# Designed miniproteins, single chains, continued (2): the designs that were tried, part 11

Each design is a single chain, and the fold is of that chain. pLDDT is the mean over its residues in the fold that is shown.

## One batch from the design tools (miniprotein)

Design m4351
Fold by ESMFold2-Fast:
Structure m4351 (fold): chain A 106 residues (1-106)
Amino acid sequence: DIKKKLEESATEFAKQLAEVLNLSEEQLEFLIKSFQKIELERYEILKKESLEKAVEFEVRELSRVLRSLNLSEEQREKAVDFLSRTLFTGESLEEMRERFRRELEK
């Protein structure tokens, strides 16, 4: 079942990010649910549209979730680095970092 695999991947991704950011158990549970929803929607966009649109959606929606957590400046920079390294798709790592920084400042 592809849905189960996507949910499992999103759960592990959320757990890794929560460890990097030293998030609470409550924040982790919120992050897991949010990331599972984002991953399922990203997969549908990838199937119907393009990789570029799927990446744009993921960057926007992950940034929205992180903005809701009221992260410190240090946590935001750690999140930018972690997400950029994980979601790097052939553009420069620094360009992906700038993309996440811009979204998190909104």
Scores: mean pLDDT 83

Design m4352
Fold by ESMFold2-Fast:
Structure m4352 (fold): chain A 100 residues (1-100)
Amino acid sequence: SEDLEGALEGVRGMDAAMKRAETLTAEELEQLGALAQNLADFLEEKIPEAKEAAEHLRKASEHAREAAKALREGDEEKAREHIEKAREHVARALAELEKL
């Protein structure tokens, strides 16, 4: 499916970005969070069998947004915890999509 291929490409891009950056800016985390939410919504509408991947992307979006907030507040420890959780959820979303 072209829809599944596009979603896979998007999630792979997010997974790579989360792994490459030692430090993600608050702006980059907000952009990744927005992308994760948009991909989750897309999967729910177009690929109902990817429900688990969509749920992981929503969790990744929530954690990315919380990490961005923590960075702006100067709470680097809290930001790292949320970045780690966002990374885990993106990786799980990718694994679920690759099974399809």
Scores: mean pLDDT 86

Design m4353
Fold by ESMFold2-Fast:
Structure m4353 (fold): chain A 100 residues (1-100)
Amino acid sequence: SIEKRKEELLKKLKEKFGEEVAELAKEVIELAEELGLDLEKVLETFEKMIENLKPEELKERLEQMKLELRLQLLVRRGDYEGALALVPGEEARRALEESR
């Protein structure tokens, strides 16, 4: 069961890396599920990261994955303003704020 594998993975992340990392991983998995990605492959990727990355590297990688998946979701929904607000530097964010 994918659900059981997901629960076990999140429990291991919380016990080994703390609640913040586990919550971040949960958000990434939920975004991947919303996008219709192969959850078996997503969970395999997490398992490899847990084995190969240091805690700080894992957190950074998960934050990057969350950003990338959230951007894909916003673009799919046609929310280009929301997508731009997440990615660009201060100049693009300022341009969006001035356009509101």
Scores: mean pLDDT 76

Design m4354
Fold by ESMFold2-Fast:
Structure m4354 (fold): chain A 99 residues (1-99)
Amino acid sequence: SQAQAEAREAQLREDLARLVAAARELEREGVEFPEKARRILALMERYLNTEDPAEREAILKELQAVLKEISENESPEYEAARALLERVAARAYGVALEP
């Protein structure tokens, strides 16, 4: 329904805004972001600053592709990106990280 679609978009915007704010707080605290994590952050910020629905859809598709790449790759660079994204989520939502 339209109400469900609007609720999902509102939740996504709130989630992305919280994640970006948490990431910027960690950067201010001196946490270094690996390139893959910085790319995710940049995509989230572009989504939040974009007013064109077609551009937002393209950004979400790119964001999903990069997240999939990070989830499927076991190299140290991708492991570092995963660990930092989990840390960002924990800061944003005040939840404990899974061991």
Scores: mean pLDDT 82

Design m4355
Fold by ESMFold2-Fast:
Structure m4355 (fold): chain A 66 residues (1-66)
Amino acid sequence: SELLERLAQAVRDGNAEEATRILEELKGKDPQEIADAVTPALVEVTGADPASVRAVLERYFAEKLA
């Protein structure tokens, strides 16, 4: 998905404004797909454990987008 790729890039760039705009367009999309797309970018910027980041993002998007 082009939107998911743009969201991942916005996260890598630290562009909160762009990331917020894209998340509004992703309302109603599968939280798992969004988490899978964003996890590598957030791991790159934070240095956190990928499995932990993935689990937190899946929960976050499931609660915020549903």
Scores: mean pLDDT 77

Design m4356
Fold by ESMFold2-Fast:
Structure m4356 (fold): chain A 87 residues (1-87)
Amino acid sequence: SFIDKVIKIVDDISKKYDLTDDQRQTMISIVRSVVDYFIQNKQSKQKQIDSIDKAYDMFVKRHGKTNPTFVKAFKKIKKKIIDLINK
């Protein structure tokens, strides 16, 4: 249920930013790995937020200079995931 909501966020934002299928799959892979990690480790809400923020920082360092639209898409995905964590 939580992962399904997260995948829907990635799908909706990927469409809004006209991301390629490869970019969308990359986002799904990254976000799924982070979400699976904090679920398996029973992380607190704050540690879950810290994990997604760290993933975003690493993504910006890798893609920020070459693909600003891809980075903007991940920023929106991060915000919506944090909103879900805080519910």
Scores: mean pLDDT 83

Design m4357
Fold by ESMFold2-Fast:
Structure m4357 (fold): chain A 92 residues (1-92)
Amino acid sequence: HMADLRNQELAREIARRLRAIGDLETAVFYIKKGDLEKAKEAVDRAMEEGLTPEEILKMLDAYEKFLEQRGELTDEIKKNIEELKKYVEERA
């Protein structure tokens, strides 16, 4: 199977999905910094790479709860997450 093109195409699909997750991690980084413009750009790339709006919203909800449990959820970060969620919902 070392010459199996189907396995190579599957690997490319997986790599694309992993890049999309990396873009979402970048969006989270910019949420913490208060750079909503760059967070929106990162989310747009994640959607182009194959994450659905529903998947992104679910991951943002999980991240908000994670920060709340750690005592790291500030009012500013919470507002930034809600604005980004609204942006994603408008693009669904």
Scores: mean pLDDT 81

Design m4358
Fold by ESMFold2-Fast:
Structure m4358 (fold): chain A 83 residues (1-83)
Amino acid sequence: SLLDKIRELVEKAIESTDPDEVLRLGLEIVQLAEEETKNPEVVDAVREFVSRLLDAHRQGASRETLRKLAEEGIKKVEELLKK
């Protein structure tokens, strides 16, 4: 599912110490949402949580904090997909 693919890419971003890889993964997550859903609200929600996750990662947030931010964003996306 879209959510499973997003979770996989998010976990790779959280575990990565390479800023270039984290940015690339963030862009891949947004592109995946744009290609698979065509729902602008879902795409906007994905862009918002990816932006927050990238900012937190750049600021050196803990993996626990990054996972919490990711789960909050993914939950919102899941709710929007169910309508």
Scores: mean pLDDT 82

Design m4359
Fold by ESMFold2-Fast:
Structure m4359 (fold): chain A 68 residues (1-68)
Amino acid sequence: TDAAMRELVDRIRRAVAEVREAVAAGDLEKAEQIARDAQAELRELATAAGLPESLADSVLEAGREAIR
């Protein structure tokens, strides 16, 4: 459980950092693609880890908001 949550958090942090870098560079297309790829993977990770979908939704929402 803790390991699965850490993986989700690490995945979000990585995606957020990459999105922020792409946005800072003016590459909005890349930022969108990174965000979409992260979204799909996070849903899959939550399901595989046996975590509630609501938890995955919260993490995904936090990741999306981090680039605003």
Scores: mean pLDDT 70

Design m4360
Fold by ESMFold2-Fast:
Structure m4360 (fold): chain A 92 residues (1-92)
Amino acid sequence: SSKKERLAQTLLNNLLSFAEAAVEGAERSREAGIKGLEFATAAAEQLAKLVGDEWQKLADLIAEQLEKARSGNQEVTKEEAKKVLEAIKALL
């Protein structure tokens, strides 16, 4: 439906913005990168619930990358944030 399509587009725009913020944040601090990944995870989970399919796989991937970022140093957070952004762009 058009309502579902508009909500999906809003969530996708938010997801992309949070992933970009995670990449930029990780360059400044591990904490800033992780915060961006946490927001990206929430947006991806909402998008997966609304649309399903490949978006559920993306939500699972982002959750895995967030866990790795939390267990690693700032360099790990940078790499995991970049992987999340690349995965999102691959579905656009």
Scores: mean pLDDT 86

Design m4361
Fold by ESMFold2-Fast:
Structure m4361 (fold): chain A 70 residues (1-70)
Amino acid sequence: LSENPEARELLFELTRATLELMKYTVELRAEERKPEPDEEEIEKLRKKIEEAAEKANELSKKLDALLAEA
């Protein structure tokens, strides 16, 4: 992996997507823990989590495909 620049770039992008997923998950938990949770914000955060998870999955598939060609 460290010897292939393309694989390394995909790994960095996957790491960033994973960090975004974690950020939105923390924000969702913080909103859910409020005495009066904002349902609209919860739904927005859930959508962002789903989008970040889809992006991470796509990057993971690209990395797996690149490694399979090696």
Scores: mean pLDDT 80

Design m4362
Fold by ESMFold2-Fast:
Structure m4362 (fold): chain A 87 residues (1-87)
Amino acid sequence: SVLEELIKIIDEAIELLKKGESNEKIIEEVKKKFEELKKKYPDKAEQINSVLEYVISLLNDESLSNEEKIEKLEEIRKILEDILEEL
């Protein structure tokens, strides 16, 4: 499902942040995976783009530490997981 694939992309972004990967590299990988996801689920492109925009805004926020970025991404992951469990 689109939700399961969104959770997977967020999990991969969290792991890259934990490894100390550069924000530029993480953003590149995230954008690539979201573009692939939009091609697979074109009927969900607007919803996918909303998640992408939020994730990119978090990664580009210079006021946030990597630890704070991980916390915010884990919050999004939990929301998506809760939605998936209600389906």
Scores: mean pLDDT 83

Design m4363
Fold by ESMFold2-Fast:
Structure m4363 (fold): chain A 70 residues (1-70)
Amino acid sequence: GAAMERKREELKKELLELLKKLAEAVKSKYPDAKVTISEKDGRTLVLTIETKEGTYVEEVDLDEAMEELE
Protein backbone atom coordinates (compact mmCIF):
# COMPACT_ATOMS: atom_id res chain seq x y z
CA GLY A 1 0.00 0.00 0.00
CA ALA A 2 0.92 3.66 -0.30
CA ALA A 3 1.82 3.90 3.42
CA MET A 4 4.45 1.12 3.19
CA GLU A 5 5.92 2.66 0.03
CA ARG A 6 6.29 6.05 1.78
CA LYS A 7 7.94 4.43 4.83
CA ARG A 8 10.41 2.62 2.57
CA GLU A 9 11.32 5.84 0.73
CA GLU A 10 11.76 7.75 4.02
CA LEU A 11 13.94 4.97 5.49
CA LYS A 12 16.00 4.87 2.28
CA LYS A 13 16.64 8.63 2.47
CA GLU A 14 17.52 8.42 6.19
CA LEU A 15 19.92 5.49 5.67
CA LEU A 16 21.51 7.17 2.65
CA GLU A 17 22.22 10.31 4.72
CA LEU A 18 23.58 8.16 7.57
CA LEU A 19 25.88 6.29 5.15
CA LYS A 20 27.08 9.61 3.67
CA LYS A 21 28.02 10.83 7.17
CA LEU A 22 29.79 7.52 7.86
CA ALA A 23 31.67 7.82 4.53
CA GLU A 24 32.84 11.36 5.46
CA ALA A 25 34.00 10.12 8.89
CA VAL A 26 35.97 7.24 7.31
CA LYS A 27 37.54 9.57 4.72
CA SER A 28 38.49 12.06 7.46
CA LYS A 29 40.27 9.33 9.48
CA TYR A 30 41.71 7.47 6.44
CA PRO A 31 42.37 10.03 3.65
CA ASP A 32 43.67 7.32 1.26
CA ALA A 33 40.48 5.25 1.62
CA LYS A 34 37.98 5.17 -1.25
CA VAL A 35 34.40 5.07 0.03
CA THR A 36 31.54 4.30 -2.37
CA ILE A 37 27.80 4.17 -1.68
CA SER A 38 25.68 2.44 -4.32
CA GLU A 39 22.16 1.04 -4.74
CA LYS A 40 21.38 -2.52 -5.85
CA ASP A 41 17.96 -3.58 -7.18
CA GLY A 42 16.30 -0.51 -5.56
CA ARG A 43 16.07 -2.37 -2.22
CA THR A 44 19.71 -2.76 -1.10
CA LEU A 45 22.26 -0.09 -0.20
CA VAL A 46 25.93 -1.11 -0.60
CA LEU A 47 28.80 0.57 1.27
CA THR A 48 32.28 -0.22 -0.12
CA ILE A 49 35.46 0.89 1.67
CA GLU A 50 38.70 0.32 -0.25
CA THR A 51 42.01 0.65 1.66
CA LYS A 52 45.61 -0.45 1.08
CA GLU A 53 44.96 -3.36 3.48
CA GLY A 54 41.88 -4.58 1.62
CA THR A 55 38.24 -3.99 0.69
CA TYR A 56 35.29 -4.01 3.10
CA VAL A 57 31.74 -4.36 1.73
CA GLU A 58 28.54 -4.00 3.75
CA GLU A 59 25.05 -4.53 2.30
CA VAL A 60 21.87 -3.14 3.93
CA ASP A 61 18.53 -4.63 2.84
CA LEU A 62 15.86 -1.93 3.25
CA ASP A 63 13.07 -4.45 3.92
CA GLU A 64 15.07 -6.18 6.68
CA ALA A 65 16.05 -2.79 8.16
CA MET A 66 12.36 -1.78 8.28
CA GLU A 67 11.46 -5.00 10.16
CA GLU A 68 14.29 -4.53 12.71
CA LEU A 69 13.16 -0.95 13.51
CA GLU A 70 9.62 -2.10 14.42
Scores: mean pLDDT 75

Design m4364
Fold by ESMFold2-Fast:
Order: C-alpha cells, then sequence, then structure tokens
Structure m4364 (fold): chain A 89 residues (1-89)
C-alpha cells in the first residue's frame, strides 16, 4: 500500500492542475492512498477527476505533472508522480 500526503490550495491554476493529478492517480492506481488536506469542494473535485481519469496512462500523467512541477506545488506534484511510478512497478 502506497500512501501520499498532499495539501491543495486553489488560489491559482497550479492548485487545480495538482487536484486533477491527484484524482487521476487515485482513479488509475487503487493501491495508492492519497491523504488530501483540502476543502470539501476540492475533495469532491478530486473524486470526479478520479472517475474521469481511470484510463489515463502513466505517460499522460507524467506530461500533465511536468508543468505543475515548475510551480509552487512542485513538491506535492513530485510526491504524486513518485507514488504513481511506484504503483506501476
Amino acid sequence: KIVVEVELRTENATGFELAKAVGAVAGRFPEVEIKVKASDSLKNFIAAMAEENKKQSLEELEEQLKEVLEGAAGTEAEKILAAAEEAVE
């Protein structure tokens, strides 16, 4: 069981992209437990993204996270990507 702790803020586009990435990993890799510190609205958004992105490949996830890694949430994006890579291995 892979556990990742992520804190989300939606004051900018980086926060929304990170929430999308969290949802994608949760939907694609059920063995990855993502503990999210976020508002209820963000948790609902993550749940919706998890359902939508169940078919996303690891390569597509890496491409989506590349831009987020350059922003303020880079550390959180790196944690998510590492968890997804570990789940595939």
Scores: mean pLDDT 63

Design m4365
Fold by ESMFold2-Fast:
Structure m4365 (fold): chain A 101 residues (1-101)
Amino acid sequence: DREAQLAELEEAIRELAEELGMEVVRFPEAISDDELAELLERGVAPLSEDLRANAEVVVILGQMWAALRGVAAGGSSKGFKSDEDALARARAVIEAYRAEK
């Protein structure tokens, strides 16, 4: 069930955001390409060396979340061509991060 899979992914993204100490609001239902670009430039630049890898993960998840929420209407999410591909990639990133615990 796609709806169930999307809900599970949404929950996993929220859990990861909490684990990274990031604000859940950084993963809105729809994030525009402009907002994502601003997050990339602003979020990565002011972070300490210790937080850079975490910021990269958060940005990737935000980009994947934007693709899943259909931001493609107002702007294209980079690297994702379908909701299924975006969901699979987001899940793989979350699983890889969790495996490093």
Scores: mean pLDDT 48

Design m4366
Fold by ESMFold2-Fast:
Structure m4366 (fold): chain A 64 residues (1-64)
Amino acid sequence: SAEALALARELGARRGVLSLEETREVLALAPDIPETVRRVALADAERHGELPAAGLIGALEKYG
């Protein structure tokens, strides 16, 4: 969880958003995140091609 949070913060600091592949990489480091949170993040990243980093960071802080 700490590794996932650090990666999400690093990636988000550059663009404020994560790509679908970056979102997958962050979530792979956070196996204990709730399935509903994981599913929503991946669906949003897939639909829009990117995910706002702030939302994922907030989820990792709350659930990781």
Scores: mean pLDDT 82

Design m4367
Fold by ESMFold2-Fast:
Structure m4367 (fold): chain A 63 residues (1-63)
Amino acid sequence: GPVPLPGELTGVVEKIIDTPDGRKALVVDSKGNKYYVDGAKPGDTVFFPKSDPSKASLTPLSL
């Protein structure tokens, strides 16, 4: 299956949360770390740079 690029993370959107900066998707990675990303829905698998979780994508940048 598709794998993340070096420095990229993957995880499943657990839920949408309201924050002072707007609605964010809560993502949990394979290690149990939590991240806040934009533009995803609950149940989506997303890929995002470790340095910038806001730049989430539904597909990996690598195949």
Scores: mean pLDDT 70

Design m4368
Fold by ESMFold2-Fast:
Structure m4368 (fold): chain A 81 residues (1-81)
Amino acid sequence: MEEYLKKAKEAIEKGDTEEAFEYIDKAYKEGLEAIKKKDYEKARKTAELLLEVAKHARELGEDELAEVIEGAAKDLLEKVK
């Protein structure tokens, strides 16, 4: 999970939006699997790291990518309720 978000940040910094979306999707799916297994701590940590990546994307002017990442994080946080 942490490795996917690290790769997503690297992809954003390179301007490789497609690669960034791929790693965000992988991290999001791990978050969903954590919820399915009732590992809510892992799901929350995944959402928190996604929000950090989204903030980084916005700082680089990648607003559309940041919005997608923020949506994924909010979806995970809503599901852990």
Scores: mean pLDDT 83

Design m4369
Fold by ESMFold2-Fast:
Structure m4369 (fold): chain A 80 residues (1-80)
Amino acid sequence: LLERLREDPTDLEALEELAKKYGIPETWVDLHRLALELDLEEAVRLVVEAMLAYVEGDFERARRLLLEAVTLINQALAKQ
């Protein structure tokens, strides 16, 4: 799962499996799905990096990366 997401950040199935395995909130999966729908490559990457940091126990880094992804998504939604 970790290697799959490092190689393909758009792999939603791998991201959902990772979230289930490590108890990551459903909202993180929803953010990844939304970033994919909006074609926000950087936001997709940031959500994956945040989840990888969470799995590694680096919760502060995970939080920072997730907030960056949320910011990009909010900016894109404000333009639509």
Scores: mean pLDDT 81

Design m4370
Fold by ESMFold2-Fast:
Structure m4370 (fold): chain A 77 residues (1-77)
Amino acid sequence: REVLVEFIVEEAKKHGISISREEAEALLDASGGDPAVLFPFLARELLMKERNTDEEPSEEEIAAKAAELRARLEEMK
């Protein structure tokens, strides 16, 4: 739990986005703690905030970002 929350906060910070620990925990809870569900949700939120747009990213963009996030989490183990 803490590793995933810290990962969300730090990854957002690297993209110049401020996500609080509470927001990170809310995303984790919404995914049920499953990384396969969490990473698409996180990728969508990061892409929307980074681009400063309310437009939904494409499925391909979300999948690519989710794969990147998953790889970074594996490096933190």
Scores: mean pLDDT 71

Design m4371
Fold by ESMFold2-Fast:
Structure m4371 (fold): chain A 66 residues (1-66)
Amino acid sequence: LSPERVRAIVTGVRAADDAREQGWDRDQALEAARAAVESLGLPQDVIDYAVRATEKHLDTLDGTAP
């Protein structure tokens, strides 16, 4: 993984985890993660990659991932 992708993933996951700790649902947590990652000003492909990684993280927490 590139350093930019790692940073974007970490940013997204932290935002999602913070939202979930506040009692926000999965969709709200994913929206918070997207906003946080977009604030980094990275290329769109990096943003999309990080958001997808965060979505998989949330799926694992909610027991929807295999």
Scores: mean pLDDT 78

Design m4372
Fold by ESMFold2-Fast:
Structure m4372 (fold): chain A 68 residues (1-68)
Amino acid sequence: TPAMQRLKRELAVLEAAKLVLEGAIFVLEQIAKKRGGMTPQEQAELDALRAQLATLTDRIAALQAQIS
């Protein structure tokens, strides 16, 4: 149905956003690992990105439930 196609498009957009966020988290973790630790500023940035990832994951799960 057109409604199902719209939900699938929204899901694809959120999945793409999730991949970008996961990439950013990975890069920050690798930089911290090379330095032997994180500054408080780097830790705050990483915590903020992880919180955004959790929110996106919940939204994706809610949309998947609607199209299942």
Scores: mean pLDDT 86

Design m4373
Fold by ESMFold2-Fast:
Structure m4373 (fold): chain A 82 residues (1-82)
Amino acid sequence: SVLGLEQAVSYLEGGIKAIQDGDYERAIKLLETARNLTQGMGVDDASKYVQKAIDILKNNGDPDQAIKYAQRARDIVKSRLA
């Protein structure tokens, strides 16, 4: 649904901001919600990129790379709203 896609974008943007703020625990929680929403809507490419961002954060990887994956997921979801 359009509302579900808009919610997924909001959670992805919140997750990106949390990564930028250094709040990785909040970022993971927001990204997991976005992943569940995108999976439920069949936006598999977006959910895979969200999962990559989550995996990076959980493994103490490069937060800039996590942001890039989350941004790519956001752009995919936004393309479905066009």
Scores: mean pLDDT 90

Design m4374
Fold by ESMFold2-Fast:
Order: sequence, then structure tokens, then C-alpha cells
Structure m4374 (fold): chain A 90 residues (1-90)
Amino acid sequence: SKAEALVKRLLSPDPAERERAGQELVEFVKKASPEEREKIVNLLIKAAFESTDPVAREAILRTLEEISKDEDPLVSALAAMGAALLRRSL
């Protein structure tokens, strides 16, 4: 899916690709339904815990922190919780 492709690009070793993927993912989330946003947050959390690369984990953390500003309280809470768990494990 588009979301899975963007999450994969967020794991890129290229800082420019990570930055662009993060921005596109946040914009994609804003246009998605609440159910799709929840799925995207879960994909990000899964990708972060499957990655041993601290740079990739930091990029995911930054993206989750941006998504935590979402107007939907469930999406915001899930993203904030994911970010908190990642911060503790970094």
C-alpha cells in the first residue's frame, strides 16, 4: 500500500529521503480516515520495534510525535504512546 511504501522509505539511510517520506506520510495521514490513521500508526510502531537502526527509529519517533497532534483522540493517543515507548528504548 501507499502507507507501507512511505514507512519503508522512512527507514532509508538517506536523510533527504527520510525527511521527504516523513512529510509525505504526515500529509497522507491527514487525508486518511481515522481507521486508516490508526493502521498507519500501528505500522510505524511495528517498523520501529523491528528496526535495530537508531537513525531509522529516530525518524519514526519524529513522525509519531507529529501524528500525535491529530484531532482524533484515539489516533493522537496511539501515536503519543508509541513515541513514548520509543523514547524510552532509544
Scores: mean pLDDT 80

Design m4375
Fold by ESMFold2-Fast:
Structure m4375 (fold): chain A 108 residues (1-108)
Amino acid sequence: TPLQIYLEERKADFEEAIAAYKKALELDPNYELAHNGLASSLLLLGKREEAVEPIEKARQLYLENPSLEKEANMLSLLGSLYYAQGNLEEALKYYEQALKIFEQLKDY
């Protein structure tokens, strides 16, 4: 698929992002965005087992202090989870829900 080609071309960028998120978490272990970004990058690279801990941590932080931005981040993470499972239709639905929230927040 075009998405698979895109992800293969961006593999080095995702690996660099993973390193950056891990470094951010050394400075702030409760940085929800870094746990979310780490989880998503690992899922898109097919590293599903490595994604479990950052997913659970992102979910915990969202439940402790929910916000519309964190909800959008969690929806994007669910999209990445469905993509990693090969369920592209569900992945797109969750990404679209996240985008609608980001558009409402004017976050770019």
Scores: mean pLDDT 80

Design m4376
Fold by ESMFold2-Fast:
Structure m4376 (fold): chain A 80 residues (1-80)
Amino acid sequence: MRSKEELELVRLGLETIERILKATSKEEMKEIMKEWMDRVGASEEEKNWLLEQIEKATSKYEIIGAFNLLFQKKLKEVKE
């Protein structure tokens, strides 16, 4: 059931992580995350939360961790 939607979300998530790992500034990472959030239909509250996590992050690890929390939430929504 809905395996194509789940696979597309996973592929998009992996592409986003690769872009974040290659990014050299927090501004670039914010742009990448905004693009991803728009594509997965994130709410305004979710967008604001993730951008705040990027601002206060001291490492890419923290940014990826915050991304993973929102990604898992979106993955559960697709599974209904």
Scores: mean pLDDT 80

Design m4377
Fold by ESMFold2-Fast:
Structure m4377 (fold): chain A 69 residues (1-69)
Amino acid sequence: RRPPSNSDETVEAIREIGRAILAGDVERAVELVRRAMEAGHGEVPADAGITVASHLGNEEAVRALKEIR
C-alpha cells in the first residue's frame, strides 16, 4: 500500500522548508511555504515550518511564517 502522490509532495515541501530554516534563510522558507499552500497542501507545511523555527529559536522565521499562513 502506497501513500498518494500528494503525501510525497507534502513531505518534500516540509523537508525543503526545514532546510531553509536550518540555514537561517527566512525569505526562502517563506517562499517555499507560499508555494506549498498554492499547490494545495493546506497549512501543514506552514505549521511544520513554524515548529522547526520555534525549536531553533528563530523568532523572525516563526513570525514571518505565521503572517503568511
Scores: mean pLDDT 74

Design m4378
Fold by ESMFold2-Fast:
Structure m4378 (fold): chain A 96 residues (1-96)
Amino acid sequence: MSAEEVAWENLKEIAEAAGKPFPKDLSAETILEAMDEAARLAREALAAGDLDRASRLMSILNDLFNYAVGEKLISDEEARELQERIDQLQQLGRDA
């Protein structure tokens, strides 16, 4: 699959998991919203002890982050702030 196809599959999976309508575009706003939802759902999965679900959600979060960076959808500053938040979430997963 192309990087765009992977991004679409990830966006659809997060929308379904969050109970939201499927996204219509690959805009920066859509990607950032999906990343926030993936992080929220991953934290909820960790709190519930569902490590398999948390791992899958963190994988999706990383894939969406890499797409946003690779496609220049976010600034270098936004990328640093998002990477720090992702690293914090991954640390919570290791401590679980």
Scores: mean pLDDT 82

Design m4379
Fold by ESMFold2-Fast:
Structure m4379 (fold): chain A 103 residues (1-103)
Amino acid sequence: MRREEAEEVLERLEELGETPVPLEELAELFARARELREELLEVMRERGYSDAALATFAKLFEIFDELGLSPRQVAELALGTAPPELKEKVKEKAAKIAGVALL
């Protein structure tokens, strides 16, 4: 059940670079990814994602949680429609976290 949903979410996330999606649909996708975080990471591990990739993905959710971002705001960031200040704040947070957890 939840695992099947996590597999669908992962497949859609992998396709995001290829196919444009509406903001509302993207926000729903990120909401489901956040809800299914544990199952999503487990599916990724089983499909051969590296420990570094899994750690990076987990840290992205941590950044969004620490910044109090809604799924809609995450979707706005992905589509490039978020305010510049928010984009810079996310980049700074990600850079600090990446500096601690390099491959």
Scores: mean pLDDT 70

Design m4380
Fold by ESMFold2-Fast:
Structure m4380 (fold): chain A 105 residues (1-105)
Amino acid sequence: SIEERIKALDAEIEALNEQIKNAKSVEEIEKLLAEALQKVDELGKERSKVESLFKTLAYEAEQVAKVYEAAAEGYEKLGDKEKAEEYRERAERALESAKLLAKLA
């Protein structure tokens, strides 16, 4: 069912975010980040079948923010404070977009 696919994608994204936070290299962070963002896109496509477009877009933006927060934590643990700050800023922008879209939903 669509609900089972959504639940599976949510779980996969959460697992990828935990892997990103604990990644041992920049290459691992970037690979997992790309995979997580692809899963967020797939999640949005499944949710769009059962929800309004603005509600789906708001949820996608919220999930993108969480992925970027995970990347920031991963980079901080590797000692790359500049990249960590860049991804925190990306996460804040995604969260602001999510809040705006949620008001339109």
Scores: mean pLDDT 90

Design m4381
Fold by ESMFold2-Fast:
Structure m4381 (fold): chain A 70 residues (1-70)
Amino acid sequence: SLQDLSPEEQARLINSAPAEEQLALLAQVGRTIDAVAPFLDVRALPPEAQDLLLGGSSPEVRAALLERLR
């Protein structure tokens, strides 16, 4: 499953997935979202996936993601 992969491998899979699958894959990451976030191509994610990522991240990771989206 996705959760059997390392955070970098999870991010690589999400980054290479079709946009319609990225939201569902990111939802499967769950509690490891902070570890996965640094490796995601956040600008290329659809808006719904970006919202899930920002909402699921710690305040520190969320701040870093917002800087990357500028």
Scores: mean pLDDT 82

Design m4382
Fold by ESMFold2-Fast:
Structure m4382 (fold): chain A 100 residues (1-100)
Amino acid sequence: SMEEELRRAQRTLDEILAEADEEAKALYEAVLAGDEEAIRAYTKRLFGEEAVINPNLSEEEREIAAYAMLVAYLESTGGRGEEAREALETVLRYLRLQKA
């Protein structure tokens, strides 16, 4: 059942990302790719301040950071931010249990 909850949360995040506008998708892709210049440019434009992301993140940690930025953007624009946050929290809870 926990695996089903994780799968459902991941599907929700993927559906939200697919329906997101070009700015949200561009920010997600920049974070996922570790493009520091693009991340600074997009976060300054969308949030009013430049974000710095640790360049030494693992692929998994980078994907989580990308979803976190997507959630922040959706919350700021009044989109599906609440639903995306709940899904991200489910993913983070599962990853925490795997490491424990």
Scores: mean pLDDT 79

Design m4383
Fold by ESMFold2-Fast:
Structure m4383 (fold): chain A 107 residues (1-107)
Amino acid sequence: SAAKVRELLDKAAELARKGGSPEEIRRTIVEAGRLATPEDRDVVREGLSRINKEASKSSAEVQLGAAEGFDEMAALNPESALDYGAAAGLNYMGASSKKIAEESEKK
């Protein structure tokens, strides 16, 4: 249902905002994507936008967890592969940039 998809995506965004477990963020995104139908497209897009916003402000590990979740859902949902794939790419780039910055500060 659209309500359950929204609930799961909101949970993933909240986990990202709080700096929660990357694995729980990944699994929550995957669960939402498995329940989503083409009719849920607007709910999914709103949820992806919120997760992207919160993950961008969080750790590299949180952003990587979100990226992996979106990447897995892009592979499983051909109808929404472009939306999930774009979200995955943005978060992989963000996580990579943060890790490079961390390594630069360490040296």
Scores: mean pLDDT 83

Design m4384
Fold by ESMFold2-Fast:
Order: structure tokens, then sequence, then C-alpha cells
Structure m4384 (fold): chain A 80 residues (1-80)
């Protein structure tokens, strides 16, 4: 579980970093795809909200906020 959460956090940080280099519309589309996948996987509303906050930070170009939200999302995934 912890290893899977770490892998997800790494993927989210990687996505955020890549999205920061993409046009905002493409960045949004990639986050929307991830949101859809997590919703299908039965993610909690708190996890979905954290991912939306991460998306918003990336679209704002706020690297520090994006990293913080990615870590928060990973921590929420550890919670029961």
Amino acid sequence: RAELVARLAEQLVGLARQAMTLPPEEARARFDELLASLREAGASPAVLAALEALRDAVLAGDTAAAEAEARRLAELLVAE
C-alpha cells in the first residue's frame, strides 16, 4: 500500500511537472482523464477534491502549491 501510494505520488508529481510545460487546455485534459480514472476506481470525494486543487495549482503555474497538493493527495490515499 505505502509503495503504491508513493508510486501514485511520483506519477502525480511527474504529471504536474509535465503539465506545467503544456498549454493550459492540454494540462486540463490530462487532469480530467486522471480524475475520471480515480472516480471509476471509487476514490473518495476528498481525494477527488485534492486532485482538483492540484490541477488548479498547475494551471496557475504555482509549482510549490502543485507539489504540496500532490503530497496531500498521496497522504489522503493512505487514509482509510
Scores: mean pLDDT 76

